Designed miniproteins, single chains, continued (3). Designs and how they scored, part 82

Each design is a single chain, and the fold is of that chain. pLDDT is the mean over its residues in the fold that is shown.

## One batch from the design tools (miniprotein)

Design m10830
Fold by ESMFold2-Fast:
Structure m10830 (fold): chain A 80 residues (1-80)
Amino acid sequence: SAEIQELLERTQRLAAEFAKEKTPEKVEEVIEQVKKLIEALEQERSKETDPEKKNLLDSAIEALKKELKELEELLRKLKA
């Protein structure tokens, strides 16, 4: 639970940063951080044996992947 809470807090901080700073450079920084969070969550998911925690990790991964797609689309538009 503690590790999932930490990852969710990191996701919330990234979402707040994304909302405030939409320059190409800042969006690229956030994209890299989100990719690292997804990787960390997937690694944690692979080690987890508790079904409840697996479901929470799956939800967090899905939310971050959605945010990543939105960030990548925004970056494309800002560079166009």
Scores: mean pLDDT 77

Design m10831
Fold by ESMFold2-Fast:
Structure m10831 (fold): chain A 80 residues (1-80)
Amino acid sequence: SEAARRAELAREAGLLAAVAGGAAYKLALENGSLEGGEPADTPYGRLVLETAATVKSTEEAQALLEENLARAKALAEEAK
């Protein structure tokens, strides 16, 4: 069904957005420009923190942010 297809795309977009969020958080920590503190203790916030913990360089963080944010936006648009 179309509703199931849209729900699947929205879930995937959300997951990719969380990965992009983790990369952005890692970059903010490395640059000392963190605003708003740590992510909330939610499944989304935990995924953000886990992603940030696994990223080993600013170059990797930039690549993850750019790729996953672009893909998340594309999937979110298709889910409409």
Scores: mean pLDDT 77

Design m10832
Fold by ESMFold2-Fast:
Structure m10832 (fold): chain A 100 residues (1-100)
Amino acid sequence: ALSAQEQAIADLRTLLGLLRAEARRHLPEEVYREVEALIDEAVRHLDERTPEGIRRAAELALEALERVRREMLRQGDLAGAKGVETLAELVRQVTARALA
C-alpha cells in the first residue's frame, strides 16, 4: 500500500517514538530535553517527505541515539546502551532502503 519512501518515513517515525519513550523513562530531564529537541527536528524533516528530509532525519536520529547511549553508559546501564545500538542499526537499515 505504501511506497518504499512512505514505508521508511512511517518506520522512522515509529523508531523515533520508541526512542522518545525510552529517553523519557531513563534519562535525567536536562538530557531528555536535548534528545527531545533532536527528535522533534528529525520529525520536521520527515514531514518534508523528501529523500533529503529522510537523510537529515536519520542523521538527527543517530545523533539523539548516540546521546542516549552515552548517558546510559554513564549510568552503568549496559543493557539499555545495547538496546540503543540496535535502534541505531534499524535507523541505518530503514534509511538505506528508502534512499536506494
Scores: mean pLDDT 87

Design m10833
Fold by ESMFold2-Fast:
Structure m10833 (fold): chain A 67 residues (1-67)
Amino acid sequence: MKKEVAEYARKKADEIISKLKNPKAQEILRITADLLIRRAEEGMSREEVDKALEQAELTAKNIEKLL
């Protein structure tokens, strides 16, 4: 189960990153995603991963608007 959630987090993060246009926003989201994947391996639930990725996506989009 933990490995499955980590794989889901990686796939979802890659999908979000691919939609970003600014390289700096992509880099910041990648760092956040790597930390999130680590937490998923340690037992974070799929729902917690989804909420964290939604917040990370919003932050990355806000960074793109500022750059």
Scores: mean pLDDT 78

Design m10834
Fold by ESMFold2-Fast:
Structure m10834 (fold): chain A 83 residues (1-83)
Amino acid sequence: MKELIKQALIAMGASEEDAEEAAELITEAIKAKLAGDDKKAAELFAKAKPLLEKAAAGLTPENEAEALALDEQAIEELRKELA
């Protein structure tokens, strides 16, 4: 999951450092949510939000399609873990 989120952010135009940091925060937030720690999950998502907004500012029609495909793969991985 973390690698798919990182690749999606890079496809949107994020730097490798920003993409890695945001992917780490999002992955930890998902893990916290699955563990029942809603407060920690919310804090981690809040920290990721500025990085996601920065990535979105670089979005073009071409890389939007690639980012959406990677995001769909990440959702499918999460569904498999929850099933």
Scores: mean pLDDT 69

Design m10835
Fold by ESMFold2-Fast:
Structure m10835 (fold): chain A 60 residues (1-60)
Amino acid sequence: SPAAELRAVVDEMAAFLESQGRAEEAAALRAHFDEAIANSTEAQQAALLAELRANLAEAR
């Protein structure tokens, strides 16, 4: 589901932040997207997933 895929991508982003010494930001990111997923439609979750994947590709 888009929600499950979003959580997986957010976990990857959080792991990247932790590797940069930004563990507090990683925890905040997880909390933020957990809330966003709970308050969004499936279509909005799919759009967020696409944005996060694009951002991860840019960061590499």
Scores: mean pLDDT 79

Design m10836
Fold by ESMFold2-Fast:
Structure m10836 (fold): chain A 64 residues (1-64)
Amino acid sequence: SFQELGRELAKLIAEKRDGKRAAELLYQLTGDREAADQVGKAVDAGDAEKARLIAERALAEKYG
Protein backbone atom coordinates (compact mmCIF):
# COMPACT_ATOMS: atom_id res chain seq x y z
CA SER A 1 0.00 0.00 0.00
CA PHE A 2 2.91 2.42 0.65
CA GLN A 3 4.09 2.03 -2.97
CA GLU A 4 0.50 2.42 -4.23
CA LEU A 5 -0.02 5.63 -2.20
CA GLY A 6 3.30 6.98 -3.51
CA ARG A 7 2.41 6.15 -7.13
CA GLU A 8 -1.00 7.84 -6.81
CA LEU A 9 0.64 10.94 -5.27
CA ALA A 10 3.28 11.09 -8.05
CA LYS A 11 0.53 10.80 -10.69
CA LEU A 12 -1.55 13.62 -9.17
CA ILE A 13 1.55 15.85 -8.98
CA ALA A 14 2.50 15.11 -12.62
CA GLU A 15 -1.10 15.68 -13.80
CA LYS A 16 -1.45 18.82 -11.60
CA ARG A 17 -4.86 17.64 -10.34
CA ASP A 18 -6.70 17.15 -7.07
CA GLY A 19 -4.49 18.95 -4.56
CA LYS A 20 -6.82 17.86 -1.73
CA ARG A 21 -6.23 14.16 -2.54
CA ALA A 22 -2.48 14.80 -2.99
CA ALA A 23 -2.40 16.40 0.50
CA GLU A 24 -4.30 13.42 2.01
CA LEU A 25 -1.83 10.99 0.39
CA LEU A 26 1.28 12.83 1.61
CA TYR A 27 -0.22 13.04 5.13
CA GLN A 28 -0.90 9.27 5.12
CA LEU A 29 2.70 8.64 3.99
CA THR A 30 4.49 11.08 6.37
CA GLY A 31 2.14 12.34 9.12
CA ASP A 32 3.37 15.86 8.24
CA ARG A 33 0.31 18.13 8.08
CA GLU A 34 2.30 21.21 7.02
CA ALA A 35 4.02 19.41 4.11
CA ALA A 36 0.67 17.88 3.11
CA ASP A 37 -1.00 21.32 3.00
CA GLN A 38 1.93 22.74 1.00
CA VAL A 39 1.88 19.89 -1.57
CA GLY A 40 -1.88 20.33 -2.07
CA LYS A 41 -1.47 24.07 -2.69
CA ALA A 42 1.41 23.48 -5.15
CA VAL A 43 -0.64 20.88 -7.09
CA ASP A 44 -3.66 23.24 -7.28
CA ALA A 45 -1.34 26.07 -8.42
CA GLY A 46 -0.08 23.80 -11.25
CA ASP A 47 3.48 23.82 -9.87
CA ALA A 48 4.47 20.18 -10.33
CA GLU A 49 8.18 20.86 -9.63
CA LYS A 50 7.45 22.55 -6.28
CA ALA A 51 4.97 19.80 -5.33
CA ARG A 52 7.54 17.09 -6.16
CA LEU A 53 10.26 18.81 -4.08
CA ILE A 54 7.90 19.23 -1.09
CA ALA A 55 6.89 15.54 -1.26
CA GLU A 56 10.51 14.33 -1.65
CA ARG A 57 11.67 16.45 1.30
CA ALA A 58 8.82 15.26 3.57
CA LEU A 59 9.47 11.60 2.64
CA ALA A 60 13.23 12.00 3.24
CA GLU A 61 12.60 13.63 6.66
CA LYS A 62 10.26 10.75 7.65
CA TYR A 63 12.18 7.76 6.20
CA GLY A 64 15.71 8.95 5.25
Scores: mean pLDDT 89

Design m10837
Fold by ESMFold2-Fast:
Structure m10837 (fold): chain A 100 residues (1-100)
Amino acid sequence: SKVIEEIKKLLEEILANADDPQKTLEGLQKLVDFIKKNADKLTLEEAKEVRELISKTAQELMKKFDELNVPEETKLKAMQLLNEAIRIVTDKIRELKEKE
């Protein structure tokens, strides 16, 4: 899926910029905005894959933030954006399951 490929690229960019808090937060906002716009294009299987990818990226990003001594305020903002992305995808999974 073109949507999943774009999400993978956005997640890769976020991890690549983990040493730059401002770029990381901008990348996370771009991810949230993209998911909001494109969630309706995901199948149930794709939505589950996206949720897994975001969760894995969240774990890797938080580990990198700890290693880089990123400020708690930045970690909080990043977690808020990651949780918003997960929430949107989880809501889509619930909607699609109700149609099965």
Scores: mean pLDDT 88

Design m10838
Fold by ESMFold2-Fast:
Structure m10838 (fold): chain A 68 residues (1-68)
Amino acid sequence: MSLVEQAKEEVEKIVEESLKNKESEETFIKRVEKVMREAEKQLSDEEVEELERIAVGLYVEWLDKKKA
């Protein structure tokens, strides 16, 4: 599995756990940032851009589900 795929799965897990536990936006963002910061150290610029686009999509999904 690629590092991008591993980071995506970790962020998806954070989305699910955050929604289940009704975590604050601040807590959610800190958890996602930690995953992104660790991944960016080992990824190419192209892979970082791909992961950032994925993370933005997952963040939007989290916001939409939290509002509902």
Scores: mean pLDDT 80

Design m10839
Fold by ESMFold2-Fast:
Structure m10839 (fold): chain A 83 residues (1-83)
Amino acid sequence: SEALALYNAGKYDEAEAIVQEQIAKEGPDNPHLNLLMSNVYLGQGKYDEARAYSKKAAALYREQGDDDMAALVEGVMNSSIKG
């Protein structure tokens, strides 16, 4: 997605704006968008917000039956900021 490309380029503020637009269009319960927002906040150094969105993403993946992705999201966040 465009937001992911901006995130990969280190353009976190631009990525945040696009993710917010996508959440407004698709609704707040998309696990991929919550994960991408978590990664954007992590890139911005907003660790509390990153953790909150990561927990939402993991819960949403689990609700959709994607337990592997939920576990991966939790593991990455714990290794990044939950020291």
Scores: mean pLDDT 82

Design m10840
Fold by ESMFold2-Fast:
Structure m10840 (fold): chain A 71 residues (1-71)
Amino acid sequence: MISPEAAEELKEALIAAGATPRQAQSTVDAANKAGMTDEQARELAEKVREHAGDPDAATNAAAGGISRAGR
């Protein structure tokens, strides 16, 4: 499981991009289920920040990162 610190960083990045708190929490839960590391979660947060103001692009980037982590 990712640490609470890495989980909050990912959640805040998603909210800043325009995702709802529920969507952000759902993404964090998916990342935990995929077995993401803290480093992978922080890298995902950075990718999400690149799409600030575009929630669709941000959520697509998050889904892609989670999918890659599960390999």
Scores: mean pLDDT 79

Design m10841
Fold by ESMFold2-Fast:
Structure m10841 (fold): chain A 68 residues (1-68)
Amino acid sequence: SLEEKAEEALKKAIEIAREEAKKGRMKGAQSVLDVARHEIEVWGEKTGKREIAEKLLKELEEEAKKLE
């Protein structure tokens, strides 16, 4: 489903951001998260699945807070 693909894309973006942060590339980690945030917002607007987009954005922000 579209929701499953969006969730998978979010998990992949979080994984990439964590690896960038572990390598000391905090700007790289932030860039990955910023792109993912924008993509989720656009996806929510185009699909009308705003509640799902809000859930994904919340998951993104919770994971972002775990990065130093």
Scores: mean pLDDT 82

Design m10842
Fold by ESMFold2-Fast:
Structure m10842 (fold): chain A 79 residues (1-79)
Amino acid sequence: MEPIPEKALELNKQAVKAILAGDTEGAKKYIRQIVEMTKRGELSPLEALILLSFMMMAAHIAGNEESVEIVAEAAREIE
């Protein structure tokens, strides 16, 4: 498996931080960038789903239900 691009890993870290802080708008921005990278072929759907799984876990830990919905929508759009 090719390494996940550094940009995607950084976006994932920023999205997780935003989710844990309750920054739903920030989380949505970073999640959307990951979806766009996947659509451009810069990130495989499998790699994107792995990153979204970490964001989903963070959203559940934070009790951020809006971010749970945003991550679920992004995962559906990638599939």
Scores: mean pLDDT 83

Design m10843
Fold by ESMFold2-Fast:
Order: sequence, then structure tokens, then C-alpha cells
Structure m10843 (fold): chain A 90 residues (1-90)
Amino acid sequence: MSDDERFDARFDEAVRLAGQFQAHTGKPVPTSPVVGGVSDGHTVAFHELLRSHGIRVPDDRRQEVADNAVLVPLTPEERAVVERAYSTRL
């Protein structure tokens, strides 16, 4: 309930970040939850990107975020910025 209301306020930002992540990686946005010791680096990196912005996607809305993720056209300079952010752990 409160998590869904909180996520609705952040939906557009989540979709934008998903689009940027997909444009940078060239891979589909992950729809799976992070499972300790099992999830690949791609899934973990996407969840950490969202977490760094205070965004938690409810499990029933993961597919909705992926379906609405549009490739953000990145310049070489913008891609370098995203790559730097993507490589930053924690």
C-alpha cells in the first residue's frame, strides 16, 4: 500500500533510469528480484542504480517499468557519464 503510493510518485524517474540503463548496457532491463549469491552483475547493478535514487520497485510492477523503458538517445559524452555512474559501486 504505502510502497505502491511511494513508487507511483517515483514511476517516471524509475522508467527514465531503466531507459538509460538499457541504452548503456544494450541489454533488456532486469525484471527479476536480486537473490544473494545467484543474481548476475547486470541485475544487481540495475537494482543498485534504483536504490541509489531511493527507488524500490514493487515485485508486481517490475514488468511495467521494463515495458515502459524507452531507449534514451545518449551522446558519447552522456554515455561516458552513465558508464562512470554504472561502474561506481556502493
Scores: mean pLDDT 66

Design m10844
Fold by ESMFold2-Fast:
Structure m10844 (fold): chain A 56 residues (1-56)
Amino acid sequence: PQPPPVTEEELQRLEDALEETRRQREYLRRKFGYSDEDIEEGIRTLERLIDQWRAQ
């Protein structure tokens, strides 16, 4: 199946969110010296925590 059409506004939001995440990853690597794998796991953990906090 072909991918569904996406609005420009939605794409802009996705790009902004992605850029913000990349910025945090670079900061963590340079500041704390974490590996990319560690940072990815950290991001997933933070997303899970945020979801739990909002659910509570």
Scores: mean pLDDT 62

Design m10845
Fold by ESMFold2-Fast:
Structure m10845 (fold): chain A 86 residues (1-86)
Amino acid sequence: EAERLLEELEELAKKFEEALKAGKYDEAKEYLRKLAELMGLPPEAIEALLAQFEAAIKGDLSVKAPPEAVEAYRAAMERLNEFLAA
């Protein structure tokens, strides 16, 4: 059911937010991966998303994914923000 998928996505988004609030970036990274999988991102986009997130939390954005993967990451972040706002 679509309603159940939406609830699971929202639960993962909430866990991601809680991990970020607690400063537990390793936990947040794991929830982000699961959230991206539920969103139907391709494996390449998921790996790029996690690499970008890890670089961001280390304060070093010198690590960059391919343009296509970066675009998928931005789309995933946009979807996350929409769910967190609800």
Scores: mean pLDDT 66

Design m10846
Fold by ESMFold2-Fast:
Structure m10846 (fold): chain A 97 residues (1-97)
Amino acid sequence: SKVLSEEEREEFIEKSKKDFEELLELARKKGVPEEVLKKFEEEAEKLLKKLKEAKTEAELKEVVAEALELAMEFAELLGHVEEAEEARKKLEALKAK
């Protein structure tokens, strides 16, 4: 296992931002209150900051675990049970390593 390069980290952050923006738009279309959406946006911003500050593989795994937990909560909020289950499986796999 190796630490991500600065370039790989930047690509991961950009993809994560785009994926999260798409989830926020879906939630807004589903009628999720703006106050709830703001809380998810704030948590995502905290995770992106932690990801930028992560220097070790262990720190990166912690941020990924937190991101998967946030994704699971968001999927459950949208009624996307299958997506929540997939996020849960990924989190369990990460914890097993």
Scores: mean pLDDT 72

Design m10847
Fold by ESMFold2-Fast:
Formats: C-alpha cells, sequence, structure tokens
Structure m10847 (fold): chain A 67 residues (1-67)
C-alpha cells in the first residue's frame, strides 16, 4: 500500500547482495564442489528460479577454474 516502488527496489537490492556475497564466499573455497554448493545455497536463499540458479552455479564453476 505504501510506496510500493520503493519496496520493490529494496527487495532487488537485498537479492543482489545475497547473490554477490554467496559468489565471494564460493570463490574462497578449496574445491569446486564446495564453491558450487555455496553458490547454489545463496541463489536458493535469494529465491531465484532453478534456471537462473543453474546459470549462476555454472558461472561460478567457470570463475573458480579460472582463478
Amino acid sequence: TKKQSQQTKQQAKQLGKTVYDGFQQAMKQDTISDAMSIMGSSTSKAGLSQQTSSTLVQGTQTSWNYK
């Protein structure tokens, strides 16, 4: 009811922070399996779809292999 657009922007900001923090934590893991698991958990907490979550987990795998 009150300032719905502002509420939506706050939710989007929170979502972005959850995913970003998860990615940073994943990159600190010693194994790629742990990194992918952490990213999967972070995208799940953020409420992302299975398709979006899978894409981000694959991106984490690629980034971890490159480091």
Scores: mean pLDDT 72

Design m10848
Fold by ESMFold2-Fast:
Structure m10848 (fold): chain A 100 residues (1-100)
Amino acid sequence: SDIFGEAFEAALRGEAAELEAGTKRARAEATPDGHFSFEYVDEEHGFEYRLEARLEDGEAVVLKVEVKAEDFSKGFKFGDKKDAERAVEGLVRILARERA
């Protein structure tokens, strides 16, 4: 199952979620002040993804993205949609390196 997407969707509804599938875990927490945090961990591959954002009218405004792989760690802070798109592009590059 896509526990990443399922937990993220729950967070957008203002719900907390904690999901597990084998060695994979996804956690989403939303606060009453409109902040949410999202964490994804793949213990088999030593991969961790963390996101901090504000919920504004059901949309996620990314404030921070942190990615950690077995021998790689990188953190970012973003204030708008363009920076969020760049964070996603960076994550794709990191995942491509890990699988290469």
Scores: mean pLDDT 61

Design m10849
Fold by ESMFold2-Fast:
Structure m10849 (fold): chain A 65 residues (1-65)
Amino acid sequence: GEAEQKEVLKKVGTKIAKLSGEDGEPSEEGLDGALEASGQKIVDIAENAGVELSEEEKEILRKIK
């Protein structure tokens, strides 16, 4: 459900922030924008940041349409 998608997004965003040298959690605006855009954009952002996504996480993100 939506709560599961948001949890995955938060975890991915936190990993991206750590790899990019940013401190803190993803902004609410950033998370909302990602949910509205598409799962494909979120996967692309994570890949560009060097975040390894599991098959399960990728499938959950792809269902965000």
Scores: mean pLDDT 65

Design m10850
Fold by ESMFold2-Fast:
Structure m10850 (fold): chain A 84 residues (1-84)
Amino acid sequence: PDPSDAELAEAARANRERAVEDFEAMVRKLAEEEGAEAAKEKALELLEKEREALKKEKNPELREAGQEILEEAEKAVERVYEEE
């Protein structure tokens, strides 16, 4: 049978840690290649695009899972730029 919306949301949450780690690694790499300010601007633009995509998600369970991932990604950006 097709996966339920709850099963899809659970899968998204299970992959949350990896998604946040991959995003943090990307931001750090951009900072090394393009400088801290340019990397921060690009990271914030990516988070804004993700936030807009999340607003268009009609499934409330998928929206909640995506919002949890987005919140952790925002904290990862803050850590990169406030610690260094």
Scores: mean pLDDT 73

Design m10851
Fold by ESMFold2-Fast:
Structure m10851 (fold): chain A 87 residues (1-87)
Amino acid sequence: MDASRRARDRLRRQGRPVGSQIAGPIARYLVEVYGYDPDTAERLAIRISRIIENSARNGISRDDMVQQIQRDVGMSPSTIDDIIDYI
């Protein structure tokens, strides 16, 4: 468990500036528009940013990306579309 968490922290620190920039705006949007708690918004933003970056790298369609985010975080497709359009 500890080794896995340490590896995840290393990946976060090694994260491209682009990944960090995307997660920040998403977290702010979730707090300001949807009223999420800051801690919850940050966790959701990290998950959403990871899926967006992975989809961009692999040439995944927007519709497939929205479906994957919905599956992983349980948000409505319209909410996910608003987040993607914001960033």
Scores: mean pLDDT 72

Design m10852
Fold by ESMFold2-Fast:
Structure m10852 (fold): chain A 77 residues (1-77)
Amino acid sequence: MEALRAEVEARGAAARAAKLSLKELGLLIAEEALKRGMSLDEIIEILKKGLKDAEPEEQKVIEEIIKELEKKKKEKE
């Protein structure tokens, strides 16, 4: 019983952490890609391509990341 409880708690914590941090993680990866020489346009295009293959929950997070990157693109213009 302990093993089942520990696994359920670990799965639940990981799922919550993943959902809560998915946007932050995506933005961090985008910022790092920018620092490594990718353009905002390239990153946005990759995210838009990935949006079609993503689950509905992931699509919402990807759309929020795209919105933040588009805002940054406007500021850097």
Scores: mean pLDDT 68

Design m10853
Fold by ESMFold2-Fast:
Structure m10853 (fold): chain A 52 residues (1-52)
Amino acid sequence: AASEEEKKYLLKQIEETAVESLKAAVFKNYEEVDRLNQELEQYEKEFDELSE
């Protein structure tokens, strides 16, 4: 079983990665946006696994 602290850590990583993706989009760095969105999906999957 995952701790609530691990869930909070993943939520923070999701938030920080989403902010970086938004910054990349503002600078029209679409390759970086795609990479960061893939990282977001990975963190969301990890969070979902810990929420079961």
Scores: mean pLDDT 80

Design m10854
Fold by ESMFold2-Fast:
Structure m10854 (fold): chain A 81 residues (1-81)
Amino acid sequence: MEAHLEAAAPAIRAAVEEELRARGLFPSKLGVSVLSAEGTTVRVGVRFEVDGKLYVAEAVLEVAPDGSAARVLELSEPELA
């Protein structure tokens, strides 16, 4: 479980960054922390900056079993931290 999540970290980060950009948010400092995992479904806490303001959100992702790819299933509305 830990090895799978650690291997998936770059894919999870890339998927979250792309989803934020698709929503018109251009993060300059992106942090992602795993909150929970159930099989191939991972829930993460997201912290990022836009125009010097810190935002927080949560995302749920589907991760490939080998950790090579991830897809955002849902992203909460970002809130000012």
Scores: mean pLDDT 78

Design m10855
Fold by ESMFold2-Fast:
Structure m10855 (fold): chain A 87 residues (1-87)
Amino acid sequence: MLSPEVEFLLTAAVAYLLLQRHPDAEGEVAEELRKLVEEGKKKFGEEALRKAAAFVEEMVALGVAGVDLTEEEAIEMAEKFYKELLE
């Protein structure tokens, strides 16, 4: 299963990507996304969050390209990414 730290980083990274695509977004949902991004930046730093966002885009691109990843394979890739990010 995905570790809580990795889950939080990837959640913040998804929020970061959504706000990058919709920087003028307003309302309660947009405010929650901004809060997630700020909490992610505070915990991991902006550069780590940016790298996590790039990882998320790569995973999405694999899915769009028809690469059929299992949930276990996706979790393993995310955990490996996080370990490499810290070392």
Scores: mean pLDDT 79

Design m10856
Fold by ESMFold2-Fast:
Structure m10856 (fold): chain A 83 residues (1-83)
Amino acid sequence: SEREEKLKEINKLMKEVMKEIENYIVASTVGILVTGALQSIELGDLKSAEEDLENVLDLVKKYGSKKGIEAAEKAVKLMKELA
């Protein structure tokens, strides 16, 4: 029925909204960790910066793009070379 078709469309749209919110939460968490890592670098706390960047890499591997993964891997490698 037309009513059943409209209810299916609403369910599909709500699933898309839920995916969008999840992506924003992950992006916000990555932003906090990146900001923390950069602050730790400025303070000379390279160990805390490395830990934050490794957490960024873990999140980006699960939710990010190939370009994001490559950037995070390179950042972790550079931090390990500085420590």
Scores: mean pLDDT 78

Design m10857
Fold by ESMFold2-Fast:
Structure m10857 (fold): chain A 98 residues (1-98)
Amino acid sequence: HMDEAIERMRAALTPEERKVFELDLFFNELLKEIRDGKITWDEAMEKLIEKLRELGFSDEVIEKAREIFEKHRDDFYAARDEILRLVSEELQRRAAAA
């Protein structure tokens, strides 16, 4: 059920919107790993950086995301929301420049 809904949503998105969607799904898995005690906050930060690099974000955006994640240490929802805003603004700038 959920997998079919996710695939339909993904198919309807632009490449830029898909990056935000993929990052949101990644944050859901990251939260689960933190809650289950499988990873530390620092290990979660390294996973986030690798995901942002995989999605093609610049070193500048990645460094800002690292600062946000450290600033909101142990406040996952605050860190997630500010990083999703950062990447959405970056993708909007890229779309406007094209």
Scores: mean pLDDT 80

Design m10858
Fold by ESMFold2-Fast:
Structure m10858 (fold): chain A 71 residues (1-71)
Amino acid sequence: HMEELEKLLKEIEKINPEAAKAVQTAVDRLIQAGRPEEALRFAKEALEAIKNGDFEKLQEILDRAVRLARE
């Protein structure tokens, strides 16, 4: 799962390096919270939102990931 996450994060960085930092932070927090499947799902959703230029959706996804990491 780490290799797949790294590939997704590299794709995000290629499109938007600033968004990639926020996504990386959220992914790391989810993994530390014991939610690697949620981290992978989150990264996929974030990449899709960034590819579509849907930054409002990206913010929603980031907020959701932060909440999941705290629970």
Scores: mean pLDDT 79

Design m10859
Fold by ESMFold2-Fast:
Structure m10859 (fold): chain A 93 residues (1-93)
Amino acid sequence: NMDAIVKPGPLLKEVLEEVGLYEDELTVRELLYGIITYLSEKKYFEPNSTIAILPEDDLLAKILGTTKFDVSDLDGIVKALLKNAEVVKGSVF
């Protein structure tokens, strides 16, 4: 459920604040938008691709446990992000 409300943990909040998301609670949809915006602004996407390649020292790479991922695998990304967040309201899956 993309409308479930989540509270990002400290590491994930650091990533979201880089794209201007300072809210303590947001929807899974807003979380995903923030992550995609982060990847786009950092120029981590391969041209005309859904594949992102991150430096090993990037905080988001540490959160996801990988330096290369396909953002079309939304379930995989959401599961990795939720290890660094609390579900406050609703169910994500």
Scores: mean pLDDT 81

Design m10860
Fold by ESMFold2-Fast:
Structure m10860 (fold): chain A 102 residues (1-102)
Amino acid sequence: MEKEEIAVELFSAIFASHSKYPNDRKKQIEETVKILKEKGIEISEFTPEEIIELIVNKMMKVRGVSREEAIEALEAIIETDMKISMEEFKEIVKEVIEEARK
């Protein structure tokens, strides 16, 4: 699996986990790691910043938009669908990577 595909799968898994456990961050993290392990996806070697960059790069390629437009679209999706900030989303990504390293 390519790095961009790993990042997209992580993003999708976080969304699914948040939908399943909207008020329990610990369960969201555990469920996200479980989904990724079931798919054979390894994320322990990535940083949160690398994951965000890979998602942004994929959005630029798929939508044919600028980096600034891709970042704005990602922020809008996170804020609208998860009702959290980009900063909180980065913290979730960090916690998922740390949990995957155990």
Scores: mean pLDDT 84

Design m10861
Fold by ESMFold2-Fast:
Structure m10861 (fold): chain A 67 residues (1-67)
Amino acid sequence: SIKEEVEKITKELSEYAKSLGLSDEEIEILSYAIRNGAELRLKVAKVPAEKVLEELKKKLEEHIKSK
């Protein structure tokens, strides 16, 4: 289901963000944005969950490295 895929993506990206040194507060804010973004991409744009996860991981890494 979309709900299960969104939660899986959110969990995976939150764990990844922790490994990159983000604070719990930053991860909470990012989790909210990730959950909403993943739901839109999966439900509206019909993008496969695997591709959504890959794209969001890459964007997160680029944002952290540019900061």
Scores: mean pLDDT 76

Design m10862
Fold by ESMFold2-Fast:
Structure m10862 (fold): chain A 63 residues (1-63)
Amino acid sequence: SLVDELRAYAAQLGLDLPDELLEAIARYAEGDLKRGLALLHLVAERGITSVEELEAALPEVRL
């Protein structure tokens, strides 16, 4: 699943993200791995640790 791929990639980046946040990233990526990875990089860059923080950042994101 996209969530499992995002979890593996996050682990390679040294990120310990909650599954709820990874699931939210996958949902907003709409099954697109490239969009999911772009959102994951945004999460890493901005230090986002919660779904609420991700959703607050989304209006500023061009996917």
Scores: mean pLDDT 79

Design m10863
Fold by ESMFold2-Fast:
Structure m10863 (fold): chain A 65 residues (1-65)
Amino acid sequence: TEAAEKAAEAAAKGSGLPREEALRAARQSIDNGNGSLAGAATMARGGGSVEAAQAAGKEVDKGLA
């Protein structure tokens, strides 16, 4: 949950998506079994921003460490 929250905030900053939308994408990625892929889910739903995906992934890794 905390990892998803951090990933959502990072993705929102990178992609310009509202925090709520970014959080939905992050949770979908975690449901697939990979919290570190929250950024990939956000990119897929938000129209394909590699920077947003990378930023979200780094935040999740930081929270898991």
Scores: mean pLDDT 57

Design m10864
Fold by ESMFold2-Fast:
Structure m10864 (fold): chain A 64 residues (1-64)
Amino acid sequence: SLKEAEEELKKLEEEYGIGFSRDMMAGKDPIEVLKKQIEVYKKRGDEEGLKAAEETLKNIEKSK
């Protein structure tokens, strides 16, 4: 149950870049949002979040 909530939050973060304040992404470049999220994960030592955000960034860069 706790793991389910964490996975769902991670998927939302991957989709929107920040995961909180979705409205912040509305009108922002998704690449910039993801880069900021990567910086946050690096500072926190969240390796799982960092990897997920980096993979999302690579996917966006590949399609652009």
Scores: mean pLDDT 62

Design m10865
Fold by ESMFold2-Fast:
Structure m10865 (fold): chain A 87 residues (1-87)
Amino acid sequence: MDKLIELAERQRKVGAEMRDMYLNGMSPEEIAEKLIKESKSIEDLEVIVGALGVLSTQSMFEGNRDYFKAFNEALTIVSKKLSDLLE
C-alpha cells in the first residue's frame, strides 16, 4: 500500500527544491545539470522527470509563463538524459 503516495511526496519535495533553485537565479540548464549530477539511479531521474512535469503543468494553470517555460526546458534536458540511459 501507498507506493503512489510515497512517489507523490518525493516528487513534491523535489519540485519545491527546483522552485527554490529557480528563485535563486539558476537557469533551467543549471537546474537540470545539478539534478542529473545528484541522481544516483534511473529511478531518481524518473522522479525528477515526474516532478518537472507536475511543476510545468501547475505553472501553466497558475498563469506563470516564465516558470512554465523554465521547467519545461529543464524537463526536456533531464528526459533526454533518462532516454539515453535506457538505451
Scores: mean pLDDT 80

